# Designs tried in a protein design run: designed miniproteins, single chains, continued (4). Part 105

Each design is a single chain, and the fold is of that chain. pLDDT is the mean over its residues in the fold that is shown.

## One batch from the design tools (miniprotein)

Design m15875
Fold by ESMFold2-Fast:
Structure m15875 (fold): chain A 64 residues (1-64)
Amino acid sequence: SKEELEKKLKELEALAQKGLQHPSPAVQARAQQALEYLKKAREALEKGDLEKAEELIKKAEEKL
């Protein structure tokens, strides 16, 4: 559901923010990539495209 995707999105945004504070440049880079996917996922949710939002959330999760 949209509510479940929004909860997952918020959880991954928090995790990505922690990744940006990590001393490893590789971890920081992956966290930045995750945030880019999460931004696009939020835009998809706003448009009501739940399938695209879910795909983008999965891509973000793969980076974290």
Scores: mean pLDDT 85

Design m15876
Fold by ESMFold2-Fast:
Structure m15876 (fold): chain A 66 residues (1-66)
Amino acid sequence: SEELRRELTRIAVEAIEKKDVEGFKQRVDEFLERASKQLTPEELEELKKRADQMLKTVENIIKILE
């Protein structure tokens, strides 16, 4: 859903601003647990793939920022 995608993006932006990869991982785990109650297994797997791609992006951006 668009709301879940926006929430995931917000979590990523906040993690970049705080330079906190571990905080991102914790918030994503909590987010996915809540989202699992609203989504089909297929939709949840797609959301997990997006979260994994966002983790890589967050790590790369923070690495550039030191």
Scores: mean pLDDT 82

Design m15877
Fold by ESMFold2-Fast:
Formats: structure tokens, C-alpha cells, sequence
Structure m15877 (fold): chain A 65 residues (1-65)
């Protein structure tokens, strides 16, 4: 679905931007206008597609940009 794909892209951008990589699932949900449960699910999908185990690995990847 286009909306789910777009939301995954938005979550990925927040995870890999050094300015926003430290945000909680709740804070990401507030910024994107989606539920914390949706953010949690999309974060798992994004991390899984990138072969990353955690938000900490995503934060490390963001710091390398």
C-alpha cells in the first residue's frame, strides 16, 4: 500500500537523521500523526529490511553520515 510505504520512508528518515535518531516511538508517532504501535511495527520492518538489530545500530549508522 502506498500509505504504508510512505510511512515506512518517513520512519526511516527519522531513524537515520542524526537530529531525530534519538526519538522514542511515541515522539516519532507524534511527529508523523500515527500511533506508537504503528511506529513500532514500521520501525521493525525498516530495521529488518536494512539488516539492523536495533535503534542503537540505526543511530550509529546515522552518525556515520
Amino acid sequence: SDEERERRVQVALLLFDPATAGLSHREIGERLGISTATVSRLTRQVLGQLGLASKAEARAAAATR
Scores: mean pLDDT 76

Design m15878
Fold by ESMFold2-Fast:
Structure m15878 (fold): chain A 69 residues (1-69)
Amino acid sequence: SEAEIETARRILADLGVEASDDQIRAAIDLIKNEGLSVEETADILAERFGISRRTARAIALAARKALEA
């Protein structure tokens, strides 16, 4: 949802992590609709978007926190 994306975006901004809305949406989809773990989601995001595993994990964690809010 829009609210989940906005929550994840704020978490990432507070951490100083640069992330696109497309990356945040993909992370939310993988966790919410595919039932993947944070670590599995981070692996897919890193490969799909060509970002570092560290950045991908931060995005996946933010998405998970947004879904739990």
Scores: mean pLDDT 87

Design m15879
Fold by ESMFold2-Fast:
Structure m15879 (fold): chain A 80 residues (1-80)
Amino acid sequence: LSLLEKEILYILYMRGEPMSVSEIATALGVSESTARRTLERLKKKGLVEYVGNGKYRLTEKGREVAEKIDPVELLKKMQE
């Protein structure tokens, strides 16, 4: 998984509820087009699903992956 893919999985896991592309983009400081493209990749991997009303959530597999994400890995982009 890319760093941004891990970040999206982690915030969805922390929220515990579906999030829109706009909410995800704002939370991560990325454009909506970047968030949407990354969500489409995660959807192809079976880690997120579209639930209607512009919102995405974790699949069961996505939750298992997200639980194993180390938040320290997400901070590496600020150091390198």
Scores: mean pLDDT 80

Design m15880
Fold by ESMFold2-Fast:
Structure m15880 (fold): chain A 55 residues (1-55)
Amino acid sequence: SERDKLRQEILENFIALMDKMAADTSMSRDQRFAEIGKFVIEQNEKIKKKEEEEK
């Protein structure tokens, strides 16, 4: 389903973000949490928009 594809894309993008942050030794703990927080908010907005389009 399109929702399954979206969830898979989000997971793959999250893993890519985590790998990128793990490679970046200059990033502080607070900066890492801020990036993760922004990512989660952005992905939740995509999911919400997709659900609103189904109404």
Scores: mean pLDDT 77

Design m15881
Fold by ESMFold2-Fast:
Structure m15881 (fold): chain A 90 residues (1-90)
Amino acid sequence: ALEALNAFARAMDPSRSGVAGIVAALGWLDPSLSVAERIGRALRILVLATDPEEPISAAVAELERLGAAAVARGADAAAIAAALAALRAQ
């Protein structure tokens, strides 16, 4: 789970991984979010994506929105789609 999330974050921005990549992408999706709000949302996504007791579908839905925002910013759509498919398989 965490490795797939790191791969997704790197697909959005190769210089970032995990929580740092998600925090950056949340700023692209909604620039009105404060740094604290971005960190809080990123940690919630991390918990949902890595907790085996939580349904991965909720995390994937939020990550799909982040991935779309990254693609709109010039990220590799194929790499993002592959990383999301790996997350759904968890």
Scores: mean pLDDT 74

Design m15882
Fold by ESMFold2-Fast:
Structure m15882 (fold): chain A 70 residues (1-70)
Amino acid sequence: MQAGLEGKPEYVEELIRALEDPDPEVRYEAAVALGRIGDPRAIEPLERALEDPDPRVRFVARAALEAIRR
């Protein structure tokens, strides 16, 4: 099926952990990847990322949430 390797449960969990990384670039990449995967488990972590001190992380977290919720 068209699930793809990017949708693996372990990979999603690693990306969710990366949203709490001290490096804003790591959090940015994690939010982008979670939005592309579209796993609803990322919704709560991404909502927390909407309050991130880095405006780029907030921007991609919002975009990812819109992608997952649609």
Scores: mean pLDDT 78

Design m15883
Fold by ESMFold2-Fast:
Structure m15883 (fold): chain A 89 residues (1-89)
Amino acid sequence: DTPEQLAAAARDGIKNAEELIEKARSLLPQAKTDPEALKEAGRLTINALLLATSAQVDAWLAGDETLVKEAQKVIEKAREVSKEVDAIA
């Protein structure tokens, strides 16, 4: 892949991970009383972490320090939501 393709993949991964994190957060109130909502929030959080981690690698390979830092912030957000899911479970 070219650096431009890797940077584009990183941006897409960051965007998709952010969307999954927001979806997982939206389910947290329901997850306290609904086991299926808890399971879905957990699944979304795991997928967000995988996408953000992949995006960090792609950003690093592209040499885009700004995208690396953005991916790291998204990884941290996913970890925070994961802790919230674990606290309910």
Scores: mean pLDDT 89

Design m15884
Fold by ESMFold2-Fast:
Structure m15884 (fold): chain A 59 residues (1-59)
Amino acid sequence: GSAADAAELARLEERLLENVRKQVPTLAKIHGIDPETLLKRAEKAARHAAEEVLAQRRA
């Protein structure tokens, strides 16, 4: 089963989102983007990045 991989992916995604959430308000102000819009995009990017990191670590 892939339960361990799913758990690792969730933890990586959460850690990425935790760091991104700290930066989103600052980046949104600097770039003139709505924080909510930027956060939604960051959430999708964090999921993709976590999947890539997990795949590379398993290689």
Scores: mean pLDDT 75

Design m15885
Fold by ESMFold2-Fast:
Structure m15885 (fold): chain A 65 residues (1-65)
Amino acid sequence: MPSDAEIKEALALIYEGIANIDESRGDFKGAAESYDKAAELYDQAGNTEKAEEMRKKSEELRKKA
């Protein structure tokens, strides 16, 4: 069975996917919110590098919205 960290990273990947779809559709606000959620989950999983990447994407999208 996956660890709690692995489960959180899997959930983060789902939110990252949702954010990518929203971004491709021009929903910058929705994409930014999903990237923020992915960042929280990556941080909780101990993947600080991915969490920082998601936060940067969210910040860039909020500047466009």
Scores: mean pLDDT 83

Design m15886
Fold by ESMFold2-Fast:
Structure m15886 (fold): chain A 60 residues (1-60)
Amino acid sequence: DHYAQGLQALEAGDLEAAIAHFEEAIRADPANTRAWVLLAFVLEQTGRTAEAARARARAA
């Protein structure tokens, strides 16, 4: 489960791996609102603010 792998990467502080796994989770299930929320959070943490704002819009 890519969502679970994204959570594990986030807990480990591997933000780039977390982004990749959450993007895969969204590819498998675009209705996974929590994956969009966490993707937005990680993008914000890595300074990718415009991409984070777009991900937040998809979650809302």
Scores: mean pLDDT 83

Design m15887
Fold by ESMFold2-Fast:
Structure m15887 (fold): chain A 100 residues (1-100)
Amino acid sequence: MAMEEELRRRAEEAREALLAKVLELAREELKKQGVSEDEIKELLEQGRKQLTGQIDTLLELVGEEGIELLEQLAANIDDEKKTQELIEKAAELVHKKLEE
């Protein structure tokens, strides 16, 4: 279905946008803490792998609503309060699906 292809495209775009923003914020935070560039690189690579797994789980369990949440997270990642609200909503949706 054309809709399935469009949803897949949106999921990939949202995933990459969120990953890019989260990893950049993590890099800035680690630099503030005095972590070396080599350690930052290793931590960001590990963080990307972990976050990718979490995003994949959200998309597999929640589907289209998960894509919408990723898009909103990517748009609001610098707003701590909004990001926390969206993360809580994502966790509630995952929990609800796991209890089915």
Scores: mean pLDDT 78

Design m15888
Fold by ESMFold2-Fast:
Formats: sequence, structure tokens, C-alpha cells
Structure m15888 (fold): chain A 62 residues (1-62)
Amino acid sequence: SMEEERRKEEEELREALERLGKLTGASKEEVEEGFKELSSRKDIKEAKEVVLERLKEVEEEK
């Protein structure tokens, strides 16, 4: 269902934000705030892609 698809996107977004937060030193609360902001957007898939691109950049810079 579309509701299941949205849950999967939210789960993937949360995982990406948590990983990005660990690499950048963001707090658990800051990550959760970011998740709430991004998951409330209509284009959650686009928001996820932006987070994943940032994650790749941070991981490559070590």
C-alpha cells in the first residue's frame, strides 16, 4: 500500500539522518527534529536523496 511505501521511505530517511548525525556529531534530538521536518514534506523521497548525497560526501571526506 502507499502507507507501507511511506513508512519505508520514513525508515530509510531516519537511518540516513542518524548515520549523518553520528558522523557530524549531531545530537539524538537534533536528528529527530530533522526527521520530523523532512518527513512532513510532500517530497520525502527527494529529501531522502539529498540526505544520502550529503552522507556520501561526509563519508568520503573521512
Scores: mean pLDDT 78

Design m15889
Fold by ESMFold2-Fast:
Structure m15889 (fold): chain A 90 residues (1-90)
Amino acid sequence: MSEAQQVQELTKQTQALIEQMRQLADQVGVSEAQKLLPQLIQTAQQLQQAAEKLKKDPSGKSVVEQAQQALLQAQGVLKDLALREQAEKA
């Protein structure tokens, strides 16, 4: 029960994060998008692959840990974009 709920929650968080990355990429602008967009795409692909692995074996703790690491990495990229925007305004 708890593991199945964690898998569902990770899948929802992965999809929400991909959507946030897409929205942020659209707002960043041409020059900044050229620098960071490839990194965002790679992270989104890794998150999608982790989610697909969880569907094949939802009981696998190692797969859950990999998905959590991918989410953490994506959050780091999003924070970097936000900090760069704030630094330009400050």
Scores: mean pLDDT 63

Design m15890
Fold by ESMFold2-Fast:
Structure m15890 (fold): chain A 91 residues (1-91)
Amino acid sequence: AVEHYLEGNELLLEKKLEEAAEHFKKAIEEDPNFAEAWYNLGKTKTENALEYYKKAIELDPNFAEAWKNLLELEPDDEEAKKKLATLPVPP
């Protein structure tokens, strides 16, 4: 799971979105509770980004970056606004 996640991150930095998505999907197949892999899959797949971010926050409700990106897609999401306001500022 971690190896596919790290490779996916490298591909994402290189803007190889389709290849990155395949690695994040593989990470999720090995560990479906891997919130970070769901979040990064959302960053590679615009059509399903909202669903993937929602899955990431379901698995990790304190995942500030997932809430932030969900709010950018749904700016009127009052739950996301409230939750993001209560989370610690990233280091």
Scores: mean pLDDT 77

Design m15891
Fold by ESMFold2-Fast:
Structure m15891 (fold): chain A 55 residues (1-55)
Amino acid sequence: SVKELEEKARKILEVLASTDDPVIRALAVKELKELMEKLPEEVRKEFEKELEEIL
């Protein structure tokens, strides 16, 4: 379950890294943040760091 959430989060990060559409970016950020709330703190922190680097 946690691994499935990590895979979904990683796919969303890939979408964010590959798109310049502001609407798609906004929706992807929202979805990623919702997924991160379900992840353990250490895993969530790593995704937060990657998101900050992309934004």
Scores: mean pLDDT 80

Design m15892
Fold by ESMFold2-Fast:
Structure m15892 (fold): chain A 65 residues (1-65)
Amino acid sequence: SKEEKIKKIIETIKKALKEKKGLTLSEIAKELGISTTTVRNLILEYEKKTGKSIIEVVLEELEKE
């Protein structure tokens, strides 16, 4: 589902930040086994629905941990 994919995107970004390494859309796409365009569209749709950037969501999740 779209919800499962966006959750995996968030988890992938969180892991990269915890490991203090850079992360590109192409690297996220490779990790999830989907296209870079699909990753970008999922992020944009999620940002539009939440009113927050994906980075803000990831940072808020890290603050809760």
Scores: mean pLDDT 79

Design m15893
Fold by ESMFold2-Fast:
Structure m15893 (fold): chain A 61 residues (1-61)
Amino acid sequence: SFDQLKADALEFLDRQLALHADDPEAVALIEAAKAQVEAATTRDELLAVVDDFVRQLAAMD
């Protein structure tokens, strides 16, 4: 369901926040992604937010 997908996305982002707690740039990116996930009203919007987040985080290396 959409609600479950949204919950899973937030759990994933909270895990990333714990892993990157000492990186202010990563923390800012994760907090922005969490806000976008909370605002998402469709599955396509939510998947786009997660995909963009993963791509941006990978680019920081």
Scores: mean pLDDT 84

Design m15894
Fold by ESMFold2-Fast:
Structure m15894 (fold): chain A 56 residues (1-56)
Amino acid sequence: METAIKLLEDLAKAYEANGDYEKAAHFYRLVGELYSQAGDEEKAAKYLAKADELAA
């Protein structure tokens, strides 16, 4: 699980750095959902908020 979350984090950061905020938001939301499923509500909230900001 952690390896998959890290891959999605890296992918989200890569899209953000490339200016593709729509894809970055999509992957940050996936990271947030996975942290929520893992019981890490603080990290889940952080990444979901980041996704919402980039999608706006």
Scores: mean pLDDT 81

Design m15895
Fold by ESMFold2-Fast:
Structure m15895 (fold): chain A 70 residues (1-70)
Amino acid sequence: DVALEEARSLVPVAEEVLALAERAAAEAPEERRASVRAELETLRRLLEAVAAGDLEAARAVVEEYAELAR
């Protein structure tokens, strides 16, 4: 799967962007930090699944994220 292989090649860049987002989220109001942290944790799990080439795990994380992003 070319799309998955391309996504895996971008994982290091995505991890850097995620780290910056996590640092910015730490400056969010305390009331919002738990929700933002949960979303970022879900995105990190997606990156880990993509890096592992586990499409089933990646799909499960995407479905979970869609629930959170309502």
Scores: mean pLDDT 71

Design m15896
Fold by ESMFold2-Fast:
Structure m15896 (fold): chain A 60 residues (1-60)
Amino acid sequence: MEIKVGDVVNVVALDLETGEKLSLEGAKVTGIEGNLITLENPELGKRQVTYYFISYLEKA
């Protein structure tokens, strides 16, 4: 599924900052640069994931 800046997604991926599993519901896509996706969640702020380490991705 192709995602775009401004989409709201449910995602399970590797958090690039912590190296741990990240699970977010209703996260807004605020940036896409190649395989790097920037997500914004009100509780966690901005998080970055890559398509290479996504286990689950769905448009909300």
Scores: mean pLDDT 76

Design m15898
Fold by ESMFold2-Fast:
Order: sequence, then C-alpha cells, then structure tokens
Structure m15898 (fold): chain A 77 residues (1-77)
Amino acid sequence: SAHSRAVARQVGLALRAIGAMLDGDAEAALESLRELIELAKETNDEEGKELARKLLEEAKEKFPEYAEELEELLEEL
C-alpha cells in the first residue's frame, strides 16, 4: 500500500541521516533530513514529524555550523 511504502521510505531516510551523522557528513545528513521532512509533510504523518524533529535536534548538536538551516527545517514541521 501507499502507507507501507511511505513507512519504508521514512525508515530508510532516517537510517541514512543517522549514518551520515555518524560519518560526520553534514551535507548527506541535511539531504536525508530534508527528504524525511518533505515525506512527513506530504503524508501528514505526526510520528514521522516527531522522528524528523528528534533527528534535527541531534544534527544541530553534531553540526552547530548548520544550526540556522536545521532550525528553518524544524519550523517547517
């Protein structure tokens, strides 16, 4: 179903963001987080929005140089 595909994509994007954060790859983390936010907004998925919010907060700690971009993404949720 469309919902099952959205959940699978959400998990995949979250894992990519986490992996990028572990690798110290800010650009890859931001790319995956932007896609995760877009998906959550398109599907109006409150659990997906909360997941994205938590990952954005972790990314702000990991990449303080990107704090402004990450805060803009948080405001989109």
Scores: mean pLDDT 84

Design m15899
Fold by ESMFold2-Fast:
Order: sequence, then structure tokens, then C-alpha cells
Structure m15899 (fold): chain A 76 residues (1-76)
Amino acid sequence: KQKLIDEAVKSFSVDGTYTDEQIRELAEKLAKDLGIPFEEVEKLILKEIGKEMTGFDRRRSRYRLELFKKYYQEYS
């Protein structure tokens, strides 16, 4: 279940920038494949993207950085 989400997020980010729209589209597909509510899958995808941002990632894009700057602001 979670490993499928992890793999999808990694595949999704391999080519660089992704938008909120792409995240939602991926969440819709995974929700159908896994039988999990869309809202829950979206949260899991965002969480996995956050993990990728923490490490050394050659495919991180400017948009991904801006997305997570905003995400981290909620904790400050």
C-alpha cells in the first residue's frame, strides 16, 4: 500500500518539476488502484514528496522547493 505510493511519487518526480495539479492527478489514480480515499492518498503523496526534499535529490525542481517552503511555513 504505502510502498506503491512511495514508488509512484519517485517515478512522478524523476523528470523534475511537478505542480499541485499533477499531484492531484496522481492521487486520483492511486486512490482507484489502492481503494483508498482520494484525500488520504493526496496527504500521503505530499508526505513522500517532503521526504524526497530532505535528502540529496538531483531531480528536485524550483517548483518543488517553493511548494515545500510554503508547507514548512505552516510549522513556523
Scores: mean pLDDT 56

Design m15900
Fold by ESMFold2-Fast:
Structure m15900 (fold): chain A 60 residues (1-60)
Amino acid sequence: MVGLYRAVRDYEARSPEELSFRKGDYLAVYRELPDGRYEATLLGSGERGLVPREVVERVS
């Protein structure tokens, strides 16, 4: 599912595959993984990576 999401808190990447972002940053989410993470692009930087689903919410 492709959608617009927003960070509900600041997050620091714990691995090279994860994105770091600040509360209020926007992300385009393209896929949900079986482990509960999203594949996303951070819209402000264009960086792609994994995001824990509990730190973002859908806005569209």
Scores: mean pLDDT 82

Design m15901
Fold by ESMFold2-Fast:
Structure m15901 (fold): chain A 70 residues (1-70)
Amino acid sequence: MAEKMAEVGKLMEEANKKIQELLAKGDYDSALELDKLMAQIQRAVAAGDWEKVEELMKKLREKMKEVDKE
């Protein structure tokens, strides 16, 4: 459990950094999409729904990759 929480925390830190970069560039739409996924992950963690957490983490990683490519 502690290791899974550390993985979530690391991904959330990376996503927060990306959101700050997007906001600095004026890309508010992409920043909001990442923020929404982060909020969904936090709710799934609070609910103990680790299957949903893993699914949402995958979506967040994919969205961050899409933003980096554009």
Scores: mean pLDDT 81

Design m15902
Fold by ESMFold2-Fast:
Structure m15902 (fold): chain A 118 residues (1-118)
Amino acid sequence: MTKEELEKAIKDFEERLKKEPDADTYVQLARLYLELGDFEKAIEYAKKALELDPNNPQAYLILGEAYRKMGKYDEAIEAFEKALKLGNPRAAELLSEIYRDLGDEEKAQKYRELAEKM
């Protein structure tokens, strides 16, 4: 997706929010801002999605990815563990990657094996 296509999609979803705020629209905005590289906006919209749907695994996944991109590994791990508990299989792969980056080979292997089973 080009930057222009991302910015157009963001505006379209922001117009939807003015008429009817819902968790799915906030999740889509969080994802688009994450792709654009605006990690603070991605976190803001992911948190808004969680205010409407506290058990949304996609919102926790995006929150964790945005924190990871900012180098906030503890917050990223907490968000990915929550996404995993709620059944998002991608969270196991991302937890394996973070623990590998941190040098925790035992946890990296554990989550890699879990991701392969999901």
Scores: mean pLDDT 86

Design m15903
Fold by ESMFold2-Fast:
Structure m15903 (fold): chain A 68 residues (1-68)
Amino acid sequence: SGASEAGLEAVRAAVEGKETELILDGKRVYRIPAGNITGGIGAALAAIGENPKETTLRIGDEEKVFRS
């Protein structure tokens, strides 16, 4: 699932001290502050559970799109 890959990258970015956002189907946004590993894990699990068609990972000015 694309949501699983996006979630893993979001957790990694949080560990690296980067602020991230996970955007599910262009509607729900999970903002993960830099260093918030617990928030990153929670957002990843939520994204997987919602089974979105599209998950966008935003790190600063960079965006990656993951599809299921």
Scores: mean pLDDT 80

Design m15904
Fold by ESMFold2-Fast:
Structure m15904 (fold): chain A 63 residues (1-63)
Amino acid sequence: AAAGRLTPEEVRVLRLYAEGKSLEEIAKDLGITPEEVRKLLERAMERLGADSVEEAVRAIFGD
């Protein structure tokens, strides 16, 4: 992967979000807080240049 690739944690959070999980459910699955989940989603969006989490999910996982 290139220098702009996501961290494993950012990819995992995006995948769980794509599956329809809430921030609280993702936090429990990863053993972190919901606030940390939100920060990971924001970082992933910034790295991908996405305006929304849905765009970030589409950029990484496609259709």
Scores: mean pLDDT 78

Design m15905
Fold by ESMFold2-Fast:
Structure m15905 (fold): chain A 92 residues (1-92)
Amino acid sequence: GILRAIGILLSLIGAELDGAKITTKKEGNKYTITVENVTDDARAAVYALAELAEEDGGKVTVTEDGDTLTLTIEDAKGAAKIALDILYKSGL
């Protein structure tokens, strides 16, 4: 729900303050979140967001390549979509 989405957003913001670099891209109904210099907290927050989006019926892919983690979500709905829209509008 929305409280879980808020918790995930705060965790991602905290991870960026702790040295992770978060970039959100939007192409139609597809969101791509890239986390560089991934920390354990950033990884936990990304997987929590992935789980939330999948529970809401979104199509989710997570890939890791060294210190970079990429989350792709298509057809996001509900609380997950609200979280993704906030990340995108925040320039994260």
Scores: mean pLDDT 84

Design m15906
Fold by ESMFold2-Fast:
Structure m15906 (fold): chain A 81 residues (1-81)
Amino acid sequence: LLEEAEELLRRADELAREAGEAVRAGDLERAIELLRRAVELAREAGRLYREAGAPEEKIEEVEEAVRRAEALLKQVEEKAA
């Protein structure tokens, strides 16, 4: 569970970084796809961390990652609409 949660969180961070690059390049459609996947993976990581009894600091870290990805997703979706 913990190793799986860590891998999902790392993957989510990587996708969010790539989405940021896509936004800078003006590729909003790709950015939306990457951010949606990043949010899904980060949320799943959070669920697994909570199930595994991870410390509160780690849960807060994951929740912040989800909030950042969701905020960026909203901004990009508004520009793409």
Scores: mean pLDDT 82

Design m15907
Fold by ESMFold2-Fast:
Structure m15907 (fold): chain A 69 residues (1-69)
Amino acid sequence: MEKEKIEKELKEFVEEMKKKVDELKEKKPGELTSEEIWELALEMAKEKKNEAALKALEEQKKAAEEARR
């Protein structure tokens, strides 16, 4: 099932992201903006070649643009 595979990959990616963000906050508290966190997420998704994460990040960006209206 494609949906199950995508959800698993997204969960693993989110866990990795949270660990990475926590490590960066520990080293440089207060320097991470939402934009920097988002950019970090994109880079990590590309490095892991996680297509599901890349699609999710693109959709979230579109939703944020719509929400600004």
Scores: mean pLDDT 71

Design m15908
Fold by ESMFold2-Fast:
Structure m15908 (fold): chain A 67 residues (1-67)
Amino acid sequence: SDSLKLWEELKKKAEELAKEGKYEEALKVAEEALELLKYLSSVAAVPNKEEKLKELEELIKKLKEKV
């Protein structure tokens, strides 16, 4: 629960940084969120795991196009 909340906070932070035009920082935080999601998926059941993973991978793809 708490780890999933941390993932949500990291994703939100990456989205906020992207809105501020801080694409390099946003990409770094988004990649940290992806690592955390992969770890959580290995140790616990994550609701809507495939959707969360896809959404984050799409965010990272868009950010890579901006840096």
Scores: mean pLDDT 84

Design m15909
Fold by ESMFold2-Fast:
Structure m15909 (fold): chain A 63 residues (1-63)
Amino acid sequence: GPLELAEEAVRALKAGDWEKAQRYLDRLIEETGSRIATAVAVLEAGKRLGDLDTGQKAADMVL
């Protein structure tokens, strides 16, 4: 679901795999239909994973 895609995007960014993160973010945008909803989802994923900085970086990639 959207939260699982958001978590995978944040994990990929944290690992330095920008290309993989971008693919997950693109899929998340397709599923949510909204860049704002996608940004909220990756911020929540970052919070859940204890990495607010990477969550914010993922949000910045879609806004």
Scores: mean pLDDT 87

Design m15910
Fold by ESMFold2-Fast:
Structure m15910 (fold): chain A 96 residues (1-96)
Amino acid sequence: MKLSEEEIKEDLRAAAENLREAARAVAAGDVSKAAALATAAGILLSVAANSGDPKAEEAAREAMRKIKEADKALDAGDLKAAAEYLLEAARILEEA
């Protein structure tokens, strides 16, 4: 499936913004808000991972792996680690 280069860049930026806001929500103890924002980012990243742009696909897959680690940290009650993984995911997308 192929998106335009502009649409891919917009989706990656939107996902990065959602992940940065999710990290702030985790830091504030709002796990429900963080989960909703991470889910929204994951939807955008799933589209980017199938975009046909190899660089965007690799960035999206790496960011999704970091989101999965954040979910594990949240399940363990490690809010600091969860926020750090979400910020790492956002950084990966911003560098793509």
Scores: mean pLDDT 85

Design m15911
Fold by ESMFold2-Fast:
Structure m15911 (fold): chain A 64 residues (1-64)
Amino acid sequence: LTLKTVDLSDKTVEEAKEIARKLVEEEGYFGLPVGAKDDASKEVAEAARQANIETYRKLLEKRK
């Protein structure tokens, strides 16, 4: 396990929540990186993308 990655993940989890909310409100969408080489991981990434599109659409409806 990489201590640096774990430490960053622990901190980014809380900070990411606030930054993500702010980014979504300002940009109106969520950007997810695609870094999966496994077939299963690819399917999960695709599902996440679809969920983001739905969330983004809901935000647009609220803002018009």
Scores: mean pLDDT 49

Design m15912
Fold by ESMFold2-Fast:
Structure m15912 (fold): chain A 60 residues (1-60)
Amino acid sequence: MSEVVAKAVGLILREIGDAIDAGEESVASKAKSIIEALRKIAEKTGDEEAKKVAEELEKL
């Protein structure tokens, strides 16, 4: 797996989580779209770790 991709995903999710905790519901909708895009990219590349991360995030 690419370390750059894993780190970028982690940073984006942390930033989105902080914004959601601040009560910005519009950001929550955008976060869901990004998670969906990540899942589709993981399926295309066969990256099992990225796929698992996307599934865990969908449960939050």
Scores: mean pLDDT 67

